# Designs tried in a protein design run: designed miniproteins, single chains, continued (2). Part 39

Each design is a single chain, and the fold is of that chain. pLDDT is the mean over its residues in the fold that is shown.

## One batch from the design tools (miniprotein)

Design m5339
Fold by ESMFold2-Fast:
Structure m5339 (fold): chain A 86 residues (1-86)
Amino acid sequence: MEKIIEELERWAEEHKDENTEEVEEELLEKLIELLGLSEEEQEALRKMLEMRKAGKSREEIEAALDPEALERIRRKWKELLEAIKK
């Protein structure tokens, strides 16, 4: 987790003045690699990002994606956020 936290802090400092949406998309792609997501989890996350860019609601995104894969991604994301918080 230390390397992920350090990379995120460095990323945030270098991109703090950029468009939030673009920074979030690039950060999420980087986090896919750092979190070691499976191919199913990566596919779900990429599809979620595309639907979000298209302006789809949270409900529409959840209906279109595999709920188990989304739940695994959310758990990994939550663990990452808990680590960053400290």
Scores: mean pLDDT 64

Design m5340
Fold by ESMFold2-Fast:
Structure m5340 (fold): chain A 68 residues (1-68)
Amino acid sequence: MPSLDERVDAIVEAVENYPGMSPLEKSSVRAIGERIKAEEDEEKKLAAIKALVEELKQKYPDLEVPEV
């Protein structure tokens, strides 16, 4: 199974390939992803991943975010 860090990388990759998002927003998501990967508390890390996915789905419902 992919690690939580691999899940973050997959989300960032999906965002980078999404044409409806500005370069500035893509940079913001990348920064958020790096912050999540730096989190040592697995519970907080998982909650942050879920929050990021929910926010992306709310703002960009057409964006296919990988499920893992």
Scores: mean pLDDT 79

Design m5341
Fold by ESMFold2-Fast:
Structure m5341 (fold): chain A 105 residues (1-105)
Amino acid sequence: SSLELMKAWYERAVAANPGNGTAWLGLAAVYLKEGKYDEAIKAAQRAIEADPSQAGNAYYLLGLAYEKKGDLEKAKTWYRKSADAFEQAGDEEGAALARKKLEEL
């Protein structure tokens, strides 16, 4: 129920400002919860294009999307990129989260 409202809000936000990487990231997370993995992948890629500082978060969502699609090789690639991006940004919690996903695959 709240998911549809969040989706509409993020869709409006990216329509108003395509450079809003945070809104693209939110839209990707909504698509993941809906099981729309290809749309989640596209939105996460848009988040990186709009705001490269979102790379760690966006790569993590790409990893989740490919994992849910059963493409474990691509999931590992994106989780590794996520861990590297978080580490470069000084986000130790984000890096640890992505590394934990690599251990679980």
Scores: mean pLDDT 90

Design m5342
Fold by ESMFold2-Fast:
Structure m5342 (fold): chain A 98 residues (1-98)
Amino acid sequence: SLAEELLKEIDETLERLEELIKELKELLEKAKKGEGTLAEKIALALEVIGLYIEAKKLLEKAKDILPEETIKEYEEKLEKLREEALKLIRELFKEPTK
């Protein structure tokens, strides 16, 4: 069904965002050791922002199709991921670029 397809697409997008947050954590640990480039930091930050925008668009489309409670749960999960990603990005850009 359209609802099942949207649920799958939302879940896959959020899973991809969680994977990028893991990559942000790994890049931050490398940056603390003096590794990683400004280009790598920018590229990963932009990819995270892009997936966040994609997830927001999917949830907006889903509002007329999925139950309100389901939308709320996904919105809460997405906002937690956003807050974690922004914190990591801020810490990443505080590390000296070498």
Scores: mean pLDDT 86

Design m5343
Fold by ESMFold2-Fast:
Structure m5343 (fold): chain A 83 residues (1-83)
Amino acid sequence: GSDSLRAYADEIQEYIDQAAADPSKAKEYLSQAQTTLYMAASADPSVEPLALKLGQALDAGDIKEGLTYGGQGADHLRRLADA
């Protein structure tokens, strides 16, 4: 339901904020955000492409791109919850 999507969005945003605040742990937090995005994808598959893009950014070591896709995933889930 919408409450579950909002909870996932809030959890992902928390990991993104922590990754931005602590660059030394950014990869760890973005990996947690990716895991939560895949869990959210089981509830709404429309977020799966963002989870895949975050994974690709992590594999490339591109923290800035990872922050962008993670943030987009949280925003997408929040919009779905508000609809």
Scores: mean pLDDT 87

Design m5344
Fold by ESMFold2-Fast:
Structure m5344 (fold): chain A 113 residues (1-113)
Amino acid sequence: SRLEELFERWRKLNEEQRKLEPEAPVLDTETLPEVLRLIAEGRLDEAEELALSLLEVAEKENNKRLLSIVYYYLGLVYEEKGDLEKAKEYYKKSLEYDPNFLISKKRLEELEK
């Protein structure tokens, strides 16, 4: 499923982060899955609020990998709300922090068709 693919990719990114920076804060293993669950449940305002709180943390820590992932989730929230222009903006922000984040790139390309 789409959700399982997102969890698996996020899990791999978290393992890569632990290998490269063992003393750095790991990707949040509880909050990121919670954002995805809220999106899947259609609780979009709660998903947005939680993602924005995580975004503030990621910006303070200058964690580019987490910034990319959180901006992708904000893109998903706005895509589900039907605000495709905001969704595109967030997917573009995701790619500014990680140009190789293929999930954001694929979503942006699909919305720009």
Scores: mean pLDDT 75

Design m5345
Fold by ESMFold2-Fast:
Structure m5345 (fold): chain A 82 residues (1-82)
Amino acid sequence: SEVEEARRLVDEAHALIDRALKEGQLSEIDAGVLYIALAVGLVTARRTGKVEDARSGIRIAYKGAEQLGATKLAEELKRLAD
């Protein structure tokens, strides 16, 4: 189902952010902002039944990662959203 795919994509995005945080690419506060974008995307996808709403959350997260200078994380999140 699209909701199961949305959860899988958000779980993968969350793991990428966790790794970036552990590797020192992000502060805890910066990671928190990206996690919120993912959470909003997943909640919206669950309400609408559309995986695209989860991808939209991941796109917000990768744009945030770009603004924070976390280039590698941004590239990985963008690939996951597209």
Scores: mean pLDDT 88

Design m5346
Fold by ESMFold2-Fast:
Structure m5346 (fold): chain A 64 residues (1-64)
Amino acid sequence: MSKSTLEIKEMLESKSPLDREVGLGMLAIMKGLNLLTPEHIELLEKALKDESPTVREAASELLK
């Protein structure tokens, strides 16, 4: 796992919804650059079950 993937995972595991949204923002940039890996898809699928509606919506948009 790359360093950036570990940082994204740590943000998505944060108790702060804002930190989790930042993690999704990093994944959005990687999607735009065509750099998403299977590990990133797994993190997005986990975010679909997040407690925050904003986090779930962002993850859903990134998986389209």
Scores: mean pLDDT 80

Design m5347
Fold by ESMFold2-Fast:
Structure m5347 (fold): chain A 73 residues (1-73)
Amino acid sequence: MSDRVLQVAAEALGISPAELTEAVRELLSKHSRAELRKMLQELREKAGNGDTPLPALSPEELALAVVAYDRLL
C-alpha cells in the first residue's frame, strides 16, 4: 500500500516515483519515528511561514510528507 501512495504522490507533485521512493527509504533507514515527526513539525513550520507551495518542496521534503501520511498518521 505504501508503494502505491508513493507513486500517486510523486505523480501529483511532479517528481519521479523512483526518486521519491529512494528518499523515503533513506528517511526510514536513517531516522527514528520520533526524528521523522520532528522533521515533519519543522517542515510544517516552514510551510506556514513562507507561503511555500507543494511544487517548491524538495524530494526529501515531499518524501517526509508521504511518510507522515502513510506511516506517522
Scores: mean pLDDT 62

Design m5348
Fold by ESMFold2-Fast:
Structure m5348 (fold): chain A 94 residues (1-94)
Amino acid sequence: MLEELRRRAEEERREMAEAESLSEEELARRMLAQMPVALAEHPEEFNPLQKEAAERALAGDYAAALELLARAAAEDGADATAARWRALAERERA
């Protein structure tokens, strides 16, 4: 295996172990931090609300990003997911 692949695998392993110990709020912040990167790699996979959420996350406005994700989930009929995103947005505003 190439040293680059080995280093990447070690980084992924550490990220997985860390994610298992994170709170729901911390997991959401990490997801939001990754959204601008994912949008840059695969812009066609994002709907308009998700694109706006990624832009708000890039600006550091995680509460607004979570509200946009909640709206996107509600429009897709994922009401339970939408409720969870709204609750996280409220905690970010506090």
Scores: mean pLDDT 74

Design m5349
Fold by ESMFold2-Fast:
Structure m5349 (fold): chain A 96 residues (1-96)
Amino acid sequence: DLVEQLRELLERALELAREAAKLAPDDPRSQALVQQAMLHLDQARELLEQIDDEEKRREAEIELRLTGLKMRAILTGEELTDEELEEFRKRLEELA
């Protein structure tokens, strides 16, 4: 299932971002973890293009975009509230 594989890549990207956030921003290990997280997002984007079902592809695109926002929040130390995440999801669903 391409959608399941995409979700696994997104979960791994978030895990890598959280590990990077535990290190100093200028630590080479932090930079390597961020690079790996970005690679997983790129792989998820490639899988997105392989999803033939338009609704599943749209839902996966929304999850990919939300994961990118969550990664940025983790890496900058800014937490998004559940209400802010729901608002972003609604806007992304309207754009899809």
Scores: mean pLDDT 79

Design m5350
Fold by ESMFold2-Fast:
Structure m5350 (fold): chain A 111 residues (1-111)
Amino acid sequence: DPAAIQAFARQLLDDMKNNVIRFENFQQLADFFEEQAERLREAGLEEAAEHLLEAAKYAREIAKLKQELRENPDLSPEQKAQLRKQIEEKKELLSEHRVQAVAVLADAAGA
């Protein structure tokens, strides 16, 4: 049912726009993206689901890197700088995949 798919895609767009800001950390954000990806997959929106799964992957990797920065006092200034650089690179990749998922959802909602 195209109308049901459109309504579902619009609801997911609203959930993504309104709820992402409510998460305290990247682990919670990853869990949210994985839950939304499963919903998308069940609706047949596989391309959007794949983008959210990649975003979730990067969110988990960011959470792990941030934990390493917090819990390892023996890190050199160079090692800390390298970890921060990796975090920023993964944030960019997460953002790109989130934007692609939203674009696919917007097309499904508007078609």
Scores: mean pLDDT 80

Design m5351
Fold by ESMFold2-Fast:
Formats: C-alpha cells, sequence, structure tokens
Structure m5351 (fold): chain A 94 residues (1-94)
C-alpha cells in the first residue's frame, strides 16, 4: 500500500502539472509532497525523487512549448518507470 500511495501521488501531480505547466505553486506542492513522503518512508526516497524530477521535467517542457500530446506520452513513460522502480524497492523490502 505504501508503493500504491506513492504511485497515486505521482499520477495526481503529473495530471495537475499537465493541465497547468506554468503553475509554479503546483510544482512546489508536488516537490513538497514527494519530500514529505520520502521523510515518512525513507526506503522509497529514490522513487519519490524520480517522481519529483518527472513532474519538474514535464513542467519545464510544457513551459518550453512542447505539444500536449508529447507531454502526455512523457508523463505515461514516467509513471511506467516509477512503477518499475517501486517493484524493485518492494522486492528488496520483501
Amino acid sequence: SVGEELLELARRHLEEILAAPDDEALLRQAVQDFAAFARRHPEYEPVALAAANAVRDVAEAGRAGTPREELERWAEHSLEEIERLLRQVEEELA
């Protein structure tokens, strides 16, 4: 459930930043939420950092004028990578 919580947090923040890539408050909130998650679950810190970086990268690309369809594909690939990293961490914790 910890991994599921982090994946849902990542999905929510990626969806929010896709809708408003120029919203600096959304980016700050995402980074803060992932940092808080990493403090509560230190074993998941590398995944939380990857999720924060994914949200930042999508925001920066969106601000640079990357087409929405391409940003959506990047967000999807980022979530797939986060799921892969979560599986790796959970295998190490089992």
Scores: mean pLDDT 88

Design m5352
Fold by ESMFold2-Fast:
Structure m5352 (fold): chain A 98 residues (1-98)
Amino acid sequence: VEEKKKKILEAILEALEKMEELLDELPIEEEQKEAIREQLEYERETIEKYVESLNEEEIKEIREEAKKLLPKADAVMATNPNEVQKILGELLKKLAEI
């Protein structure tokens, strides 16, 4: 259970890190980047709390609940949809393997 929670959290954190890297490369104002970083940080904290709350039965069904673990990242998605979709797709694949 704990080992699976660790793998879930690591996969999500990796996806969030890749989204932050995309954000750094966007040709938008620094104030807009900072607002998006704050949103991603809030989503990270929310997801971490959710993963910590999962019991053994919920972890067995994680593939069905994986969408609840996906960061929204709406502003990054709006400016770079193909790259964000690729990151989220890789995250879903990793979660399905846990």
Scores: mean pLDDT 71

Design m5353
Fold by ESMFold2-Fast:
Structure m5353 (fold): chain A 87 residues (1-87)
Amino acid sequence: SVLDKFRQQVETLLEVLSQTSSENARLAMVEDFLEGAVELAKTLSEEEKKELLKLVREFIEQVQSTMSAESQARLQELLERFEKEVE
């Protein structure tokens, strides 16, 4: 399914992020990924959008656990923008 492909993309991105030492580079990669997820959301049913939103929240929680407080605040800002765009 489309969401199964999205889950695979999340796993791939998490692996790439784990190998990326620059927090600014990680933030840029997350921002680009979320822009793609907003476009994907436009093609989804309401039920699929809820699952996408859950997957994105879990992804952001996992990413922020390894970052500085400043970067965590930026990730929360990006998540809030994503949630508003998808709703």
Scores: mean pLDDT 88

Design m5354
Fold by ESMFold2-Fast:
Structure m5354 (fold): chain A 64 residues (1-64)
Amino acid sequence: MREKAIEAARKAAASAPATGPALTDAERDAIVQGLLDGDDSPAVRAFIRGASAASFETVVAALE
């Protein structure tokens, strides 16, 4: 599951805009926990909101 979470986070980072709003600590933690549980809904919501590629890189770092 961790490997799938990391892959999903990397895909989001690659597709996200270079400039955009940063994730809050609470949002990042919710995305990390969601991906580990197999629920990508928090990540999808952040992506639709336009969260930056750098923000999704913090999710990748938290999963490693």
Scores: mean pLDDT 78

Design m5355
Fold by ESMFold2-Fast:
Structure m5355 (fold): chain A 94 residues (1-94)
Amino acid sequence: SNSVQQLLEAMNKIRLENGLSVITDPTNAALAAYVFNFLKSQGYDTTDLKKIAEVILYILEYETNNGATLSQPELEALIERIWKEIQNGAVYSS
């Protein structure tokens, strides 16, 4: 969807602002779609794509650091936790 493309662009903008390279892995589009749709299904406001991009980047970093892909229940629990932290003023990129 158009929102997934905008999320990938927001993720790469955050990465560049932190001195990191752009990511071109097509599996990131699937994760971005999943996170967006999950948050929307839970009734959260999904209009701030920067906050959603920060959630996705955190999940990608978490999976990389732990050497494993999260199960669906683990992924959903992590999305909820990080979303609430971001809404309370936490920032995962500077």
Scores: mean pLDDT 78

Design m5356
Fold by ESMFold2-Fast:
Structure m5356 (fold): chain A 95 residues (1-95)
Amino acid sequence: SVAELVEEVRRRAERLLATSDDPLILQTARLALEVADLIERSRLPDAVKERYARDVLDSLRAIEAHPDDVLVVIGQTLRLIGIKLDIELEERKLE
């Protein structure tokens, strides 16, 4: 469900905030929390919300697997920015 996926995003992002000393990872974790809030508050169909939440989870898992790889962290941060923008653009189509 959307709620379960959003809570998993929040759990993973909060864990990164609690355990990382890397400013880029901390900023990326905060961005993931913003995207989770945006997914939860959006009026998009549940199937679309689940897809975005899974994409965010994939990004967080990649950072968890390779936290010392700066190119992975940068790439996943850019992916999260893209997801945020895509959700905002899709929301504009509803009104």
Scores: mean pLDDT 89

Design m5357
Fold by ESMFold2-Fast:
Structure m5357 (fold): chain A 67 residues (1-67)
Amino acid sequence: SARERAVQFLVRNAGLSREDAELVVDIVEANRDKSNEEIAREVSRALGLSLKKAKGLVSGVKAALAL
């Protein structure tokens, strides 16, 4: 599935745990109508990551989900 592809991208390429990867995908899906920067702020807050790292994760997840 596209969701599993996004989770595997985050686990294998970004070094996230599966739990954190699923949380990132859930945040992106829940906020798909928002800008990448707004979604990245939510991810940054949820995982304690820098905004720069969160932006990279959001872009990669959107590519994996074809969003």
Scores: mean pLDDT 86

Design m5358
Fold by ESMFold2-Fast:
Structure m5358 (fold): chain A 89 residues (1-89)
Amino acid sequence: MAEKIVEEFEKEAEEVVALAEADPEKFATEKVDALGKEMLGAEAAIKGIEQAKELTIEKLKSLEDATEEHIKRVEEAAEEAIARIRALA
């Protein structure tokens, strides 16, 4: 279960970044629904990723099959996504 949660987070974070990188101007003006949130623009997307990271890590900590590696992967995926979105500004 933990592995699927991590894979889903990684996939959704990458989808947000892919939308931002494909058309930064459109990304700044259109709402993005990802990671369980509606986000408008880069600042909202960054905050959305940060909050989704915190919630995902809390969920992983409640699972018996979750490892430190699972938590690290979520942290790294979120940090990479945030850095890539910030680089577009």
Scores: mean pLDDT 76

Design m5359
Fold by ESMFold2-Fast:
Structure m5359 (fold): chain A 95 residues (1-95)
Amino acid sequence: VVDYEPSPELKAEFEQLKAELDRVSKRADEAIKNKDIEGLEQVIAELERLLDRISELSSKVPDNSVFNIDLGVLEVHAAVLLVTTRKELEKLKAE
């Protein structure tokens, strides 16, 4: 593991991504409860964009840094939420 300290800008971007994922997660929960197909489609699109942004940020830091590991954890969380949201959307469309 390399001793890498991310810039204040990179730290701020990470915190923004984390906060945005939390907001999207809450909207996903509401859309599922309300059987809101349009809301679920919007959540899926936002999660796909979040995953792209996490991947882009990860490409700017050393692969064996703690910061990159933290980005990987955030990526897994977003990916799991995306899979879950897609399954819920498919169930609603099949009903």
Scores: mean pLDDT 84

Design m5360
Fold by ESMFold2-Fast:
Structure m5360 (fold): chain A 88 residues (1-88)
Amino acid sequence: SAEEIQEKLLELMKEAFETVKDLLDVARLIGQLLRLMGMVLDGTDPVEMAQEVIEILDEIIEEVKDNPDAVKKLEELRKRAEELLQQA
């Protein structure tokens, strides 16, 4: 269902932010999470939300590309986001 996909996308992004919280500006990460929560409250299509999540992950991966452990975890999360996009 749309609600299940949205919930999984939020959980995935929480994992991504936990992965990079010591590498990036936490206030910016919180702002991105609040924006995604706003998309859920607004009834945004899960396809659009999944695409937004993938875009945010691509930006984060580029910013932390010198941290191989973080990149590996984020690439795994990106693959999960792509799978959720296919289900949406």
Scores: mean pLDDT 84

Design m5361
Fold by ESMFold2-Fast:
Structure m5361 (fold): chain A 89 residues (1-89)
Amino acid sequence: MEALQKLEEFKQKLIEEGLMKRVSSQRFELTKEGEEKLKEFLIKLFNEVTGSGTFDLTGKSPLEKEISEAMLRIAIAVVKNTPVKKIEL
């Protein structure tokens, strides 16, 4: 339920490690390593929020994998385009 706070703390850690860089007031760029670490974090976070291991991608059908991958891509895009100005105001 405090998933947003955990996500913001993880974003800050990626920035500190040099794996994510702020390029504008509302956009970040991820290194290849940072993107993989973010995917792993998001899978764990989604499984924690759903309480069911819903985003364990092993052994799933092609459709379930496609949906899970699309959700991960959306989540990464949201992280990269999160408006930071709302934290500054």
Scores: mean pLDDT 64

Design m5362
Fold by ESMFold2-Fast:
Structure m5362 (fold): chain A 90 residues (1-90)
Amino acid sequence: AEKYIKEMEKLSEELLKKLEEAIKEAAKKYGEDSVVTKKLEAIREEVEELLKDLLEYAKKASEEENEELLKALKDFKKKVLERVKEILAK
C-alpha cells in the first residue's frame, strides 16, 4: 500500500533533516573541519543511501512486509539519533 511507503518517505526526510541539524550544531561547536562534524556528515551520507535502498525494496514488497519495514525504520531512526547524540557529546 502507498500509505506505508509514504510514511517511510516522511520518516526518511525527518531523519535526514535531524542529521543536517546535528551537522550544523557540530560545525558551530567544534568547527566545520572537526572530526565530529566530518563523522556526522559521513553518517548522513550512509543513512541517505540506506534509506534509498529501503524505499526501493519497499516498492517491490508486500503490504505486510512494508508494515514490518516501517517498524524497522522507526527503530533504526531511534538508534541513529541516539548515536548522533553520543557523537555530539564527545
Scores: mean pLDDT 84

Design m5363
Fold by ESMFold2-Fast:
Structure m5363 (fold): chain A 88 residues (1-88)
Amino acid sequence: VPEEYQEIAKRVAEQLVEEGELPEDKRDEFEVELVQVLSERRLLLKSDREKLGEKFGVDAEVIADAYLEAETELGVEALKAAVEKVLS
């Protein structure tokens, strides 16, 4: 399983718990399910968001927003790392 998918799933689950949308005790289970989806699909499709939302009691659009935020944050971190490498 790509480390990138594990990191995205971890950040999404953490955000949902922080927002009160996902119970803390379901964090690990949600992370595993999201990693499986991303590993199979390479992206989070609408149907997969709806299935995750139904299983965990989270709105599919809230999952979509958390996913986009995690992807954006990782992209910014990658850009910062690239800039630091050039400036070193």
Scores: mean pLDDT 78

Design m5364
Fold by ESMFold2-Fast:
Structure m5364 (fold): chain A 64 residues (1-64)
Amino acid sequence: TVYRARALRDVPEELAPPVAIKKGEEVVLTESPDGKTVTVTLPDGRRSLMSTEVAREHFEVLEE
């Protein structure tokens, strides 16, 4: 599943390597087929991988 989300708080590079995401940034989240991980795509095209649990704690879904 793919959805747009906004960062509720700063996401440090340790949780989203190789990028750091600032509070208020809008991203595209793409869930893995097993639902365990989420690929975060930034507006500039950079991508990061994080666990679904970390994504749920740090992002607000804008459209489902």
Scores: mean pLDDT 76

Design m5365
Fold by ESMFold2-Fast:
Structure m5365 (fold): chain A 89 residues (1-89)
Amino acid sequence: MKIVIKSIEVEILSEQVVKITITFENAEQAEAAKPKIEEILKELLKEEPELLGYSISIEGNTITVTIKAKNKEAAEKISKKIVEKIKEL
């Protein structure tokens, strides 16, 4: 089943915190994408020492990822890397 992403929105909440909102075609696709996004985040947490943590939530057809990084430059770099990996779904 092909995952269809309608939009990805990136919001800078602070120098260390970035919110990424991913909207899917429907709730079933969001639920199917969640474990894949969790895997991306777990791998990045292991590979990127400047990634301090993340949270993931799902509501209907929307997945929200919030990341916390060591500094602003790390937050921008890591959020961009997350978005690129999500686009590959």
Scores: mean pLDDT 85

Design m5366
Fold by ESMFold2-Fast:
Structure m5366 (fold): chain A 100 residues (1-100)
Amino acid sequence: RPRVDVTARLSDEFASLPTEAQAGALYIVGSAVTKAAREAAEREGVDAHVTIDLRVENGKVIATASANTPAAREAAEKAVQDINDKGLTVEELARIARER
């Protein structure tokens, strides 16, 4: 079975957020990207290595993604774009983390 590795890189602004907001963002972005990358890895039959960059813009968490293969990169980029389009706020992320 292909391996899927997801690494998160945090901006200084993101790392300064409340721990609940950081946990919420990592859970939402990490789970969506891991799922998308695994589907791509299994379809292509190759390991997927994904890097997620998390930053803060206008009180919202913004994610970008890169990967070792075109298929995994496209899948991860789509997953983070869907999340960015929702515009998750720091307050919403902290609330989601407390409910888990």
Scores: mean pLDDT 82

Design m5367
Fold by ESMFold2-Fast:
Structure m5367 (fold): chain A 73 residues (1-73)
Amino acid sequence: VRTIADYLREKRPEEALARVRRIIDANGLEAAKRELAVQLGHEEHAREELEAIMASRDEAELFAQLRRLAGLH
């Protein structure tokens, strides 16, 4: 099964965003942030981007940070 981290590493941001959307729809924004912390917490090079993701106030900010992590803006 592909993880959100897998999609981000492969520069497939739309797939990553779709996975995050499914988590939010099922379990809420904080659950999605926790899942991202688990999946990206072992990626040293994504540490600063993960901090920005965790600081997101709402879904729109979270997706903006995910696009940035994937090399989009």
Scores: mean pLDDT 73

Design m5368
Fold by ESMFold2-Fast:
Structure m5368 (fold): chain A 95 residues (1-95)
Amino acid sequence: MPPDLEEFKKALEELLKALGIPQEDIDEILKNLLDPEALKELLERLIKEGKISELEGLHLLALILEFVIDLNPNSDESLKKLAEEAAKKARELEE
């Protein structure tokens, strides 16, 4: 069964609130959920502003991209590669 987009958005919003991210930034993330380039730039901005760590940003990017791929298995191969690269870099930072 494909994941429920509304349930994922609610779960993601709660996670972002738990990380201390302001509501305006959460709203922007949710708006750009299906735009991987805008999402990546937004998360990089949050890291630069000290709102999240690099590791947290990479985990969020990987989580969101994996969910988007599950919603549309015919998604561009570039999305799958971006998700794999984010997850791989997160693992390297945990070492």
Scores: mean pLDDT 76

Design m5369
Fold by ESMFold2-Fast:
Structure m5369 (fold): chain A 119 residues (1-119)
Amino acid sequence: KEELLKKAKEKLEEKEKALAEREAAGKKLVDTVVEIAEKFPELRKYGEEAREGFKGDSEGLGKMGAAVEKIIKKAAEIDKEAAEELEKAKEEYDETRVKAGAEVRKAEEEYKKLLEELK
């Protein structure tokens, strides 16, 4: 069944697309963090940590999240408006991350089911 193999490839592409969307959202968050950190010398270190974290694999994304939480906390001590912008950017990233994660899991489950049909 060539049709099943084509569908399996489509599911792998759907997974890759969801992962790419998550990565793009992470980059947007890091860019926002760096832009705000450049305005405040006390935050520049955390902006660099977020950027370095994002360069890594899945572990890097976790480190980026922790760095962003630290930046939000420090920004709240310095400028409420900057903290609100960072918090909003993190919320947008978290929403995209959750949706992309669900799409990845669905694509993986459908891919596995298609492989079982091939026997």
Scores: mean pLDDT 77

Design m5370
Fold by ESMFold2-Fast:
Structure m5370 (fold): chain A 68 residues (1-68)
Amino acid sequence: SLPLPPRGDAAEYEKLKEFIRAHGARLKAAQEDIEHALAILDEQVAAGTLPAFSAFEEALKKAREVLK
């Protein structure tokens, strides 16, 4: 398996990924955008480079807004 860079943001990524799987129905309004962002993150992680977290932060913000 390809290694992940040691960052606190990486832990947030894993938490969001699990949360989306568990609560996909609640994230229906933003699910497509969030899944697209996760796919980009997974691709960059597989390449050994973690992308700038601005896109991840936007996806997380949308998830939080949907879950209010």
Scores: mean pLDDT 61

Design m5371
Fold by ESMFold2-Fast:
Structure m5371 (fold): chain A 55 residues (1-55)
Amino acid sequence: SVEEIAEIIEEALRKGYSEEQAIMLAGTYMQQKESISAKELQEKIKEAREIIKKK
């Protein structure tokens, strides 16, 4: 889910990873856990980043 991606990004940032590294980690996790296309993954990452900005 988008919330799950946002949580992974926030956790990675908390551990000292860069924003790019955090996004990469979330993308890898989602592709392994869910059969998701690159386009759908990019869209969900955009939504997750907007959720993080609003917090």
Scores: mean pLDDT 76

